# Designed miniproteins, single chains, continued (5), part 25

Each design is a single chain, and the fold is of that chain. pLDDT is the mean over its residues in the fold that is shown.

## One batch from the design tools (miniprotein)

Design m16842
Fold by ESMFold2-Fast:
Structure m16842 (fold): chain A 74 residues (1-74)
Amino acid sequence: SVDLALKALPNIPANPTDEEKKQIKEQTKKALEELGFSEEEKKEAMELFDKFLNGDRDAGTELSQRIAEAIRKQ
């Protein structure tokens, strides 16, 4: 549960390259699938993750809340 949430937000370098962002997104997407996110929930979570990677701290907070809720449901 907690380990799955940690995998959804892998170690992100301060200035990730496009290739690093792609790898991180793949890992996050798989973690969300393991948490039982639907295709629509996964799309929304990945949009929040993209905003977070571009410096939107509020999007990061919203994503964390969604992950915590998914863990609680398991």
Scores: mean pLDDT 72

Design m16843
Fold by ESMFold2-Fast:
Structure m16843 (fold): chain A 95 residues (1-95)
Amino acid sequence: SVEEKVEVANIYLKTLFGIELSDEQIEELRKALEENPDADPFEVLLEIRAKKSGISLEKLKEIIDRAVELFYTPEELKARIEAGKKELEERGLTW
């Protein structure tokens, strides 16, 4: 469902950056996913944020990849991703 996709995107964001979506951001993502129900929810979130920031999706992805590389060792990133996967599984969702 759209609600499940919003939850998946929010858990991805929380897992990688420790950031949770605001109610306004959740509503915006929900509306975008209703228009594109088969789209990857995190990709849709990144597209929305890139447009609001006046940058390309590709540029935002480069910034995200670089931030992750700078703030996490490979071991720390793996542990964080595994924690996020577990949270999704406990909610009946897929990473």
Scores: mean pLDDT 80

Design m16844
Fold by ESMFold2-Fast:
Structure m16844 (fold): chain A 61 residues (1-61)
Amino acid sequence: EKITEKVETVVPADEGAVSRAIAEALRAAREKHGADKELKFKVEVKKEGDKAVVTLTLTFE
């Protein structure tokens, strides 16, 4: 069955911090929903002052 998850993380508005947040969210989602499902994902990054809000929408089928 199709599973859709949304993950939101707030990090400093720094390229390294944003990249790490994306990588960690993808890793956590794969661990949570297993290796046998296809993963599709969408990433949205919004800058808010000195912070970035990183939102991942993850779909497993």
Scores: mean pLDDT 77

Design m16845
Fold by ESMFold2-Fast:
Structure m16845 (fold): chain A 58 residues (1-58)
Amino acid sequence: GAEEAYQMGYKGGLAGGKSGGAAGGRSGPDVGTHEAILGGGDKEAAERGGKDGAAEGA
């Protein structure tokens, strides 16, 4: 459901932000959100999770 998609998105975004490192400082939110969408089931929930996770990881 949406809750699982959000969690998957959040984990994806967080990992994306962390993996981006210094480069992620400029593109962290974008990269994290993209990764979360690819990993999530619900696009909107995954996008929100990815944005939150990317912000946390960047």
Scores: mean pLDDT 60

Design m16846
Fold by ESMFold2-Fast:
Structure m16846 (fold): chain A 107 residues (1-107)
Amino acid sequence: SPEDEAEARLAALLSQPDQSTLDELRERLRSLLESVRRLARQQGDETLLRRLEELVRAGASPGDIADELLRLMDEQGIDNESLRNLLRQLRFLDRVLRALEEALARA
């Protein structure tokens, strides 16, 4: 599954973490956000898309964006498993990036 693939690749990146690992994780987050934007537009839910754009403009973290969109999807009864999977990956990867940034800053 996409989640299993993301976890496997993440485990490989975390086996020898350095500055290039942070750069790769940031690029993955950027790519995931682009995919989220694309699927949100395809969903056609104006409230979901508007909220996404507001969070991006406000400089919200990828994790905060994921949490808020998942909450809105639940509140509105939006059944889009592909979008939910991307948002879960975005949330997970953002948490890992922050933990790794803190670990490398302490080293």
Scores: mean pLDDT 80

Design m16847
Fold by ESMFold2-Fast:
Structure m16847 (fold): chain A 85 residues (1-85)
Amino acid sequence: SQEQLDEIFAEAERLIDEGKVAEAINLAFQKMVELNLTPEQKVELLRRIKAYLERKLAEETDPARKAGLQEHLDVVDAAIAFVEK
């Protein structure tokens, strides 16, 4: 449901804010399996996480942290491309 997606996104956002980006992405993947999300729901969740990570990347000034965020964004982009097939 939309409410479940909003809840998962809120938890992912919290983890990203704590610097636990890998944990946030892993949580999203785990919930996709546990809740049997549809392809459309998976894409919506991943796009929300991507948008939030892009926002964090724009605010980041440290080059090493920027590189790390970009690597995580690449993982999310690959996941979106895979699900949209």
Scores: mean pLDDT 86

Design m16848
Fold by ESMFold2-Fast:
Structure m16848 (fold): chain A 99 residues (1-99)
Amino acid sequence: MEEAKKKAIEAINQALDALSAASRTVSPEDQIILGVAQIGLAVALNTVKKAKSKEEIADALEFAARVLRQGAEKVTDPQARALLRQHAENLEKLAEEIK
């Protein structure tokens, strides 16, 4: 359980850091989309920290991945889109491994 929480927290924080960095180089419109994705990641992070089961951790990661996929559909910058998709795939894979 502790290892699952640690991996989930690390993966979400890596996504948050990557989105924060990307927001400095994209359009104002894409910055708003990345900001919404960052809020979703922060909600998922809080859920993981409070989780009492591996299922709750996996559900939070799947929620975070969905938020990133929604962002990827809306962003116009191709590098930001690729970044969102890559982190979504990583979170989806981690959710499957934790179950």
Scores: mean pLDDT 89

Design m16849
Fold by ESMFold2-Fast:
Structure m16849 (fold): chain A 110 residues (1-110)
Amino acid sequence: DLNKELIRAAWEGDVEKVKELIEKGADVNYHTDSPFPGTISPLYPNSGLTPLLVAALNGHLEVVRLLIEKGADPELKLTGGWTVLDLAKRLPGASPEVIALLEEEIARRK
């Protein structure tokens, strides 16, 4: 499943694999219907994971930039009505650079 592999590559920060999977037709806006294996459930959203969300929460700036460039929607509503930016500001995994990039992209769309 290309979409699940894209989430895994984004979680790992594997820029080369993310690029390869998108070129093969993976959906950059795909979300999971269930908790992703290996997540820390009490501290991390356990459903509705997207490639952009997992890359952002793990501080993978280059993957976040690539996903946005390839059409990832930073305003996509996740489980509970939260956006990637909402979750990145709440959780300590996202870097200031990731948060700034997400804010800039959202502002551009307004």
Scores: mean pLDDT 73

Design m16850
Fold by ESMFold2-Fast:
Structure m16850 (fold): chain A 71 residues (1-71)
Amino acid sequence: GELESAAKQYREMAKKYREEAKIYEEQAKKAEEEGNFDKASELKFQAEVLDGLAGINEGLAKMFEQKAKSK
């Protein structure tokens, strides 16, 4: 149904944000190893933002999943 489709879309978006966050975390580690601490800090911040967006989408998916089960 519509609620199940919405939940699936939010789950897919969350997965993409988690994958992107991992890439930024890996880049941050590399920058830190190269002594580029300013770049590492910026990349870590971007990873945290992406993880936050993933969490929001996971929460929305869970809400729609629960609503679909109750109707």
Scores: mean pLDDT 85

Design m16851
Fold by ESMFold2-Fast:
Structure m16851 (fold): chain A 105 residues (1-105)
Amino acid sequence: SPIDQIKALVDELIERLDKILEDLKAGRISFEEAVERMKEALDEAIAQLATIDPELAAFLRRLTEEFVKMLEDLKKEGVDDVLALEIAIGSMETALATLLTSLQL
């Protein structure tokens, strides 16, 4: 079903974001590379969602804009790179979990 496809895409996105954060914390990638990979993961998820539900794709695009703004705001406040990404990812994952709950009809 379209709902099952959306759930699978969101679950894959969350796993991908978690892996990027893990790689940053382990020192395997730079902060700049982590942000680039996260933007790529989000853009790919938006493109896939657009083929299933354009309205949900637009919603995820808005969340992505909020994610980027949150990172910029945290960095301006002098928050550590890893902590800034943890906070921003946590907010994104909370929003995605809320979205999945709303898809239960």
Scores: mean pLDDT 85

Design m16852
Fold by ESMFold2-Fast:
Structure m16852 (fold): chain A 63 residues (1-63)
Amino acid sequence: LSREEVIAKISELLRLVGDIVDAELTARTSSDPAVRAEARRRAEELTKELEEELNRLREELAR
């Protein structure tokens, strides 16, 4: 990976972190318990995706 490609992937990871924060905010502030439950589930799935993408980047850099 070039330095530019690494920086681009890091920017994508930062966007994903923002999405996780927004989902957590919805889970905490929504008055509807069903909306809170779905937002919590979404935050968990996005966190898993972030971990997978971070591990992929680590593997690509180690090659």
Scores: mean pLDDT 86

Design m16853
Fold by ESMFold2-Fast:
Structure m16853 (fold): chain A 66 residues (1-66)
Amino acid sequence: SMEERVEKLARLDELLDKAMKELNITLTPEQRQALRDELVAFAEENGYDTEKLEERIRELLEQLKK
């Protein structure tokens, strides 16, 4: 349902923001949007599994760390 999707996306955004804060990573709006789009695609394919999302977020953020 739309409600379930909104809730899942909000949780994904919370996980991303938490990981960025914990790793002290700052992204441009364009980088954040591109990363979010990739994470949404990954989440849809993996049933929004929290553990898999946390690992994927960490992996992608480490690749963007400067």
Scores: mean pLDDT 81

Design m16854
Fold by ESMFold2-Fast:
Structure m16854 (fold): chain A 66 residues (1-66)
Amino acid sequence: MAEELRRLEEANEESERMDRLLKEIAKNPDEEKEEELRELITKVLTSAVELGLERGKEREELEKLE
């Protein structure tokens, strides 16, 4: 159970970080932050599949950055 709780906490942290990067890029575009966001998007998508997350809103937010 501890590992499952750990995974949930990590997923929450990644989601928060992604949201912050999205807001920062929207307010003040920066290539370094864009690269960090792309890296995070890839990791978040992989984790979402592994965790069985099917939240359409998360997918929409990621796709906005094309």
Scores: mean pLDDT 67

Design m16855
Fold by ESMFold2-Fast:
Structure m16855 (fold): chain A 78 residues (1-78)
Amino acid sequence: SPKEAADTLANALKGAAEIASGPVREALQYAADLASQAKSPEDIRKAAETLREMAEKASGQARDVLKGAADRFEELAK
């Protein structure tokens, strides 16, 4: 289900955040929170859009993390 897929992604992102620091950790935690809150494919698509917009405003590794998270959310919404 979309909820189960989103919860699985949230757990993976939280795990990645535990070994990260600074802006990269913040980006991973934010993406995990969005995944935890998603209940439908539409929620997942909107989360992907939010992460992509955040990536445009970010730089360095944090930008790459947000972009990667957006790509993963888009794949889950298919």
Scores: mean pLDDT 83

Design m16856
Fold by ESMFold2-Fast:
Structure m16856 (fold): chain A 84 residues (1-84)
Amino acid sequence: MELVITFSDGRRLVFPGDDTLENVARALAEETGIDPKLLENAIRAATGKDPKKTRVSELTPEEVERLQALLRKVTGKDIRVELR
């Protein structure tokens, strides 16, 4: 299982199932220029889970849908988030 994040320009970030949501937030911060704490707060709001203690493999499809919606709101960009 992988988390795949696709940006409007076609660039993709791929995270393996054993990666942490904290690492996902850091990678997104580097790509978007957004404060990693704001991204961690978005992940926490979407999932109800601590990004530092949660792995990609622990995400449900419903949490991924909420995460996509919140990331679109926080970034103002058309971002697609999916599990593979």
Scores: mean pLDDT 85

Design m16857
Fold by ESMFold2-Fast:
Structure m16857 (fold): chain A 68 residues (1-68)
Amino acid sequence: SKAGEFAKLGGEKAPGDTRENAALGAMIGASIAGNPVAAQAFSLAAYRWDNKEEAVEKGKEGAEKGAS
């Protein structure tokens, strides 16, 4: 699932709190799971998370824009 895929990327690629970043990634994935194009774009963005703050920012933005 996209939620699990984003959780894995957020947890493994972000050097901050792995558990929190994984949960945020899952939230992003769940938010946009119904739109495969948006999900793919966010999958690429999540792959580049460098820290917790970036993950939080992208999570909020994704939830706001992905909610349709």
Scores: mean pLDDT 54

Design m16858
Fold by ESMFold2-Fast:
Structure m16858 (fold): chain A 114 residues (1-114)
Amino acid sequence: SLPLDPGTVYLLRFDKEKIKADLKAAEKAGNLAPLVGDSLGRTPLHIAAYYGRVDLVKFILDTVKNEKILLELITGRNTEGETPLDLAKKNGHEEVVKVIEKYIPKDFKIEYKL
């Protein structure tokens, strides 16, 4: 079970069905705007990566069916210019880093140097 820390409380206020609906809205819109809920430019993936919540990271990435939106979620920057990978590395969450890296195509990693 996920611990009740401040970042998970934000995600728990929006249940997994709400996150799933917002991900589908992002796919329909062709951008991440439906997922950005704050002035810091953070998506649920940024928050899950920051707090090291592996299960939430997996849920978010497994829910996305559109490759473009998946890559935009992984490469998307908050107002500080940080990606979810940057936040996971900054906070020492190596398991989150490994999970996110499995969702990046090998050719994309080489071309964009993620």
Scores: mean pLDDT 73

Design m16859
Fold by ESMFold2-Fast:
Structure m16859 (fold): chain A 67 residues (1-67)
Amino acid sequence: SDEVAEALAAAGPEAAERAVTAAASGMSPQDIARVGGVDLATGRALAEAGPEGAAADGKRAGQMLGG
């Protein structure tokens, strides 16, 4: 979702990549939040979106960051 993509963009490109990778690896919401440096709500949303949804949110965040 746009809200998740915006949260990832706000965390920065390295944090966004780590969060998306953690979600794709099946990590818990808390572990995604810790690894990605994002809040728990973002970690939960990424976990619920699954690998494909998390990848889409990461791509959108990358567009917002200009890469």
Scores: mean pLDDT 81

Design m16860
Fold by ESMFold2-Fast:
Structure m16860 (fold): chain A 78 residues (1-78)
Amino acid sequence: DRERRLELYARLLGVSVETVREWIENPRKTKKEDIEAYVEDVAAAEEFALQGNDELAVKLFRALAEKDEKEYERLLKE
């Protein structure tokens, strides 16, 4: 259930559901700095998101948590 996953991300990252929805719906338009501020919490959120259809957001969050700048840039160009 996508909406349940958005609620879980919002709770774990300490932001609103609408903020997480915007990040997932428009990951290429989300400012890197906004997500990077929550990198430590992203690893926990990723564990719950792995069963969902938000593959791009999960991959971007994973790359940021791993500090893999090359993978992050690659994902944004695809």
Scores: mean pLDDT 61

Design m16861
Fold by ESMFold2-Fast:
Structure m16861 (fold): chain A 94 residues (1-94)
Amino acid sequence: MKKVTLKVKKVVRTPLGALALAEVIDSETGIKKGQEVLVAAGPDSPVARATAINEDGSLVQIEIDLGSENGAEALASLKVGDTLEGRVVKEVPL
């Protein structure tokens, strides 16, 4: 899998989970709108699912599930300005 580095721009917390918006600040591959990125939601947090929302892949939406083993811990640790490591599930040509 190819590396991607994300910077958290916004976090919305709900009773059922959290949604974060993150900017792609570095990537070893092209990212297209709708492409999946696997990310750590915080230190020792479970892998969260992210999806690119912009056509150029510059923004991703990260979903954190409170039902996961470390979901509550991930929510406690995630804040605006955090840097997250991700992996692209499928490479896209640039």
Scores: mean pLDDT 70

Design m16862
Fold by ESMFold2-Fast:
Structure m16862 (fold): chain A 114 residues (1-114)
Amino acid sequence: MELESVSRAETEEAGAAARRAADLAVELVIRGESLTPAESAALGVATGMGLSAVPLRPGETLTILGLATADGRAGAAPLEDRDASLEEMRALVERIMDAGQAVAAHAVRVTAAP
């Protein structure tokens, strides 16, 4: 590897990794998947949602049921139609992240381990 190309590749790789982590966290929410405490904390950091304030114990999981902007101005579609509504919610979250705005969890469910 060339010295002058290494720093560019490292910067692009770090940026790509952070973007992939954010995208993965968002995809878990959009799919209505249950989040572990660690995943919930990572999602809160990645999206600016206040999810780190939700006290999850080991074995508990968090499911996001709806999203809205922090100002309440733009709502996200409910998770009723997985195909259409999930794509719309993903596009909304991506736009908000690109604009540097936080997304608020509109409704959540906490589930204890069986």
Scores: mean pLDDT 52

Design m16863
Fold by ESMFold2-Fast:
Structure m16863 (fold): chain A 90 residues (1-90)
Amino acid sequence: MEIKIEVEGDKVTVTVKAPEGAKEVRFYALLVGDELIVIAEVVHEDGTVETKVASINLKEHGIKAESVTLDKKTVKVKPGEEAKFTLTLS
């Protein structure tokens, strides 16, 4: 599974490219101090789950945030499609 993270102002866009056999991507986000932790779970058609965790140091991007809001938590996908979700930092 490939995860691409783009930071632009108060918004963070996370893109996950669906691997072979993928049917759904689930997203979770946590703020722990200055770290934004993103968890992506890919659910495969056979019922297996692949998990990736990525972290972003918000202080290195000049961002001070106390909360995070997700635009969506789950995206249905076909293999090779991109699942995107946007986090708003405040």
Scores: mean pLDDT 80

Design m16864
Fold by ESMFold2-Fast:
Formats: structure tokens, sequence, C-alpha cells
Structure m16864 (fold): chain A 65 residues (1-65)
């Protein structure tokens, strides 16, 4: 579905941001991936997005405004 494709694109962009050390951008992208995964009713993608979001927040040390 389009929502599944959108979730995968946000996950890929978030992983690039995470690799670049842009933890605030990564967190935002993983949040968007989670919303898209939930809309697609894809529990595995939602769990992956949440795990990566937690990682981005932990490595960034501070939540974005």
Amino acid sequence: SSATELARRYLAEGERALAAGDYDRAATLFQKAGVAAASANDEALLAEAKRLLDEAIARGGRAAP
C-alpha cells in the first residue's frame, strides 16, 4: 500500500540521518514512519519505527522542540 511505501521511505531517510549524526532529524523521520506504518496496519514496521525512534532519542540525548 502507499502507506507501507511511505513508512519504508521515512525509515530509509531516518537511517541516513542517524548515520550522519542528525539525531533530531532521525527522530522526526522515525515518528513519521511510525504514523505511516500504523495507517498501513503493519505491526512489524510500526515496531521497527518505534525501536529506531528510541535509538535516535537515546543517542541525541534531548528531545527536539
Scores: mean pLDDT 84

Design m16865
Fold by ESMFold2-Fast:
Structure m16865 (fold): chain A 73 residues (1-73)
Amino acid sequence: MKLDELAKRFEEAGLPEAAEHVREAQKAYDAGNLDEAIKHLRRAIQIVRDAGHEETARELAELQYELAKAKRA
């Protein structure tokens, strides 16, 4: 999972809080903590959706769904 590229995109879009949550999700994923990774992705989704970036929110929601599925497998 390469969330650093997505975090950079959020910084360029003026959404530093979303970028921070995406970076924290990457750290949690690398540590094997899927619960924390999903939690941070949910926060990033809320921030970008509130900012009107529906396409990006959808991309994050798809990633969150894949992590939730991996946790249950």
Scores: mean pLDDT 79

Design m16866
Fold by ESMFold2-Fast:
Structure m16866 (fold): chain A 65 residues (1-65)
Amino acid sequence: MAEEAIKKGEELGKEAAKLMKAGASTEEIQKFIGPPVQELIKKNPELTDEQAQEVSRAVISAINE
């Protein structure tokens, strides 16, 4: 379900934001968040392009919090 994928993306973004505040490098953040985000999209191939964009946006929005 797209809502579940979006929610998981938000959680991953919030964890990335915590790492950024703790001084983690961009590479460390990408290594931590990248694979889970890719797996979310890959495990939900029924997502439309718009729904996949919503997941990506949820991650970005959560990082900025």
Scores: mean pLDDT 72

Design m16867
Fold by ESMFold2-Fast:
Structure m16867 (fold): chain A 94 residues (1-94)
Amino acid sequence: SSARQKVLAEIDALIKEAEEKGASPRLISLLDTVRRMVQAGLLTVAEAEAIIDLLRKGELDKAEALLLAAAKRRGIEAELILSMGRIKESVLKL
């Protein structure tokens, strides 16, 4: 669980940095989704680290593709797509 706690702390730090720098709502949404999936046990530490590396590089489309692939392996791809859509709609209202 030490590795899981470390990756969650890394994601929390990245969300804070993204918010402070006024990063895109899509980046913040993807980071939040990764965090929630790690916390729920729906992403392994290795899967989360690979997605975080892409997000650090600004490769948002590739990060989203890996996230959807991980969700598909767990039978939750549709639920993830719907969750991401609702987040985008909430941001649009602001």
Scores: mean pLDDT 80

Design m16868
Fold by ESMFold2-Fast:
Structure m16868 (fold): chain A 66 residues (1-66)
Amino acid sequence: GSGTLEEQAEEHTEALKETYGLDEEMVEKAREAYLALLEGNGKETPEIKKLIEEISKKVAEILKKK
């Protein structure tokens, strides 16, 4: 079943966008990472880890600017 997991990923990344003001590209990466984690039974692949690191860097930059 598709849809519900995508909706969950979107809801979580939308909250990050509103809180930290992430760009659409970062929001999409966060959504992909979250969706892949849900589908992969919580196991982080190298691709998922890379997406998480990119998001973390962006959040750190935003916090530094504030």
Scores: mean pLDDT 72

Design m16869
Fold by ESMFold2-Fast:
Structure m16869 (fold): chain A 99 residues (1-99)
Amino acid sequence: MSEEERARLEAEIAAALTAMAANITIKLIEQGKLEEVPEGIELLIALARRVAALGDPEAIRRAAEELERVIAAAEKAGLGDHPAVRALRAEVAALRAAA
C-alpha cells in the first residue's frame, strides 16, 4: 500500500468514526440523556480534529456535515447555547475553512 493510499484509508476510517460518534450523540439527545451529551460532543470534536489533521478535503467535508447534524439535533432539544454546542459550531467553522 502506498503512503497516499494509507493516508486516504486513515481519513476514510476517521470520517466513519466521526459519523458513528455523531449518530450516538444524536441518539443520546433523542433519548433525553442530555447529561451525557457534552462527553459525546467532546469525543466528536476529537475525532473531527483527527480528520482535519489527515488533510483529506472529502473526509473533512463529511465530518463537518456530521457535526452540523449534531448541532441541529442539540438546537431542537434546547441545547443551542450550551458551551459544548458552541465549541462544536467553532469546530465546524474550522473544518469548513480547511476543506
Scores: mean pLDDT 85

Design m16870
Fold by ESMFold2-Fast:
Structure m16870 (fold): chain A 84 residues (1-84)
Amino acid sequence: MTLQQTNIDISNSSDQQIQSATDTALQSSLNGDTILMQLPSGQYQTFGPGLDSSQQSSQQIYQQALNLSNQGNTLSLTIITQID
């Protein structure tokens, strides 16, 4: 099995750039990918594959990304795709 990793780094970015990055991550999660968000504490927050298509789950990821960006922290998103 081959794992494909995509890294998205956002630093002092506009709201639109954060929204674009989180939208990409959400689409990947809906396709069965795992999303890792790096927190300023050095911890990772994991969003599992198959997130609810509900707007609530999407808003939670976006709000956390906005909070990290508003604190002046670099937001790092890692998308892990499992390929046959």
Scores: mean pLDDT 63

Design m16871
Fold by ESMFold2-Fast:
Structure m16871 (fold): chain A 86 residues (1-86)
Amino acid sequence: EPSVDELLARIRELLAEAAKDPELQTKANQAIVDIVRERQRRIDEVEAEAKARGLTPEEMDKRIDEVNREALRTLLARLEQLLAEH
């Protein structure tokens, strides 16, 4: 599995490429907004579960890390698709 730093580096590279075309830049920005909203919704679900089940701070951090990694992977996949379709 790629590290968070590796995912972020690749996302930055694809965003820089998308920025060369105004239509791609607009679509990339919309993808970021959509992924950020989904990430926040998932974090809210984790927080609700942590409160209900009495998760430790370490358990909560691990679940939030999983949500963050999933969000980054989803954003990367969408950016790769947008650039491939263009």
Scores: mean pLDDT 85

Design m16872
Fold by ESMFold2-Fast:
Parts: sequence; C-alpha cells; structure tokens
Structure m16872 (fold): chain A 84 residues (1-84)
Amino acid sequence: MVEEETKRAVEEMKKLGKEATELGVELTKETSPEEALKKANEYLDKKAGEIAKKVSAEAAIAVREVRGEALAEMEEAIKKVAEE
C-alpha cells in the first residue's frame, strides 16, 4: 500500500510540475520572468504541500524530491522563454 501510495503521489507531482511550468511560461507573456517564476513556484509549493499532507511520511519524502526536480525544470523553461 505505501509503495502504491508513493507511486501515485509521484505521478501526481509530475503532472503538477508540468502544470506549474506551463503556468510560469504563460505568465512571462504578462510579467517579468522573475515574477512569473515566483508565482508558478508559489502554486507548486502550495499544491505539493497539500499532496504531502495526504500521504505517509515515506511518500512525502518522494513528493519533496519530485518537487525539487519540477522547480529546476520550471526555472530552465522560464529562462529559455526569457532568452527568446
């Protein structure tokens, strides 16, 4: 059960990471890359925290790891868009 819970939490986090990155990229059309990253990261942090609270401590560790990866991908995507 914990293994299956961890797998579901990781998949949910991967989807969330993509959504947050898309949000950040879209926000660069209306605001600075720095502000876009800040808003997208706030969304990611809030949603990741909600997922972590619903799962076991073991699954929550995996959620935090995937969140870190998603943030790094988001930073790269926004940087590339800002560079035109």
Scores: mean pLDDT 81

Design m16873
Fold by ESMFold2-Fast:
Structure m16873 (fold): chain A 64 residues (1-64)
Amino acid sequence: SPMQELRRIVDEVVTLAEKNGDLKLLDEFHAEVERIGAEAKSPEEMLKRVKELAKEYKEKIKES
């Protein structure tokens, strides 16, 4: 289901941020996911946008 895939992707970012101690980036990521959830017109759009956001934040966390 798109919601199960979304949860998996979010959990990957959370785990990486917690491991690296990047709680500020984690808070920013959560705020952006909430914004996407408010703006997205479908679960499929939400999943696509969160996938792109997760890729961006994984790179930011690696460079912290």
Scores: mean pLDDT 83

Design m16874
Fold by ESMFold2-Fast:
Structure m16874 (fold): chain A 79 residues (1-79)
Amino acid sequence: SILERFRALVERMLAATPPAERAELQAHLDALLELLDAHPDDLELAAAALGTALELGRHYDLPEELIEEIEALRREAEA
């Protein structure tokens, strides 16, 4: 599912983030996952949440390959 794939991306985002910034990013990503768990059939909400995750990935200068995977999943949610 999109949610399972997003959870896997969240783990990779946190692993790629320096310890000093990881707690802040974790709080943002946990909020997105909680929102998606509450609305599992809302693909528009899933696409918006992945868009927020994409902006967070850019803000924390995460690897380009990871940014591309987040964007790919967002596009799949919008289809």
Scores: mean pLDDT 84

Design m16875
Fold by ESMFold2-Fast:
Structure m16875 (fold): chain A 85 residues (1-85)
Amino acid sequence: DADELVRKAKEYIRRGYYAQAMVELSKALKILKEKGELDKARAVVREAADLLGLSDDDKEALLKMLEEGTEPEKIANDLLWRYWR
C-alpha cells in the first residue's frame, strides 16, 4: 500500500539511497493520485522535501506541480534534482 511505499522511501533517504527512494516515492504518489488522496500526497511530498533539507520555495514548487496534476515520476525526479542542485 502507499503507507509502506512511503516508509521505504523515507528509509532509503535516511540511508542515502536517493534513486531507490524516488522510485518508491513515485509508486506511493501514483497510488495516492489514483485514490484522489491529494492532501495525503501533499504531506508525503512535504515530508520527503524536509528529509532532503529543501527550501520552502522548493517545497512550494513541488506542491504546485502536484496540484497541477504533474505525473508522480516527474515530481519525484524534480525533488531529487532540487536536492542535487
Scores: mean pLDDT 86

Design m16876
Fold by ESMFold2-Fast:
Structure m16876 (fold): chain A 88 residues (1-88)
Amino acid sequence: EEKFEEAKKILEEAAQRILDNYIAGDIEGMKETLKEAADKVAELFGNKEEIQKIRDEALKLIDENPENAFTIATLAISRIYELLEKEK
C-alpha cells in the first residue's frame, strides 16, 4: 500500500540519519530524528497510539542512558517498522 511504502522510506531515511548522528556523537540529533520519523509515520496511520508509545519510551530511555542512544533509537525504528509490516 502507498502509505506503507511512504512509511518504510521515512523509517529507512531515519535509520541512516540516526547512524550519521551517532558517528558525529550527536545524541540530540538521534533523539530529534527518531521523534520526527515516528511522528510522521504515526500521522500517516491516523496518529497511531502504539507508534507514539514506542517513540515516548525510546526517548525516555535515551534521556536515562544517553550512551546507548544509538541502540535504543535503532531498536525503536525497527519496532515501528515491524508493527506496520504485520498490519499491512
Scores: mean pLDDT 85

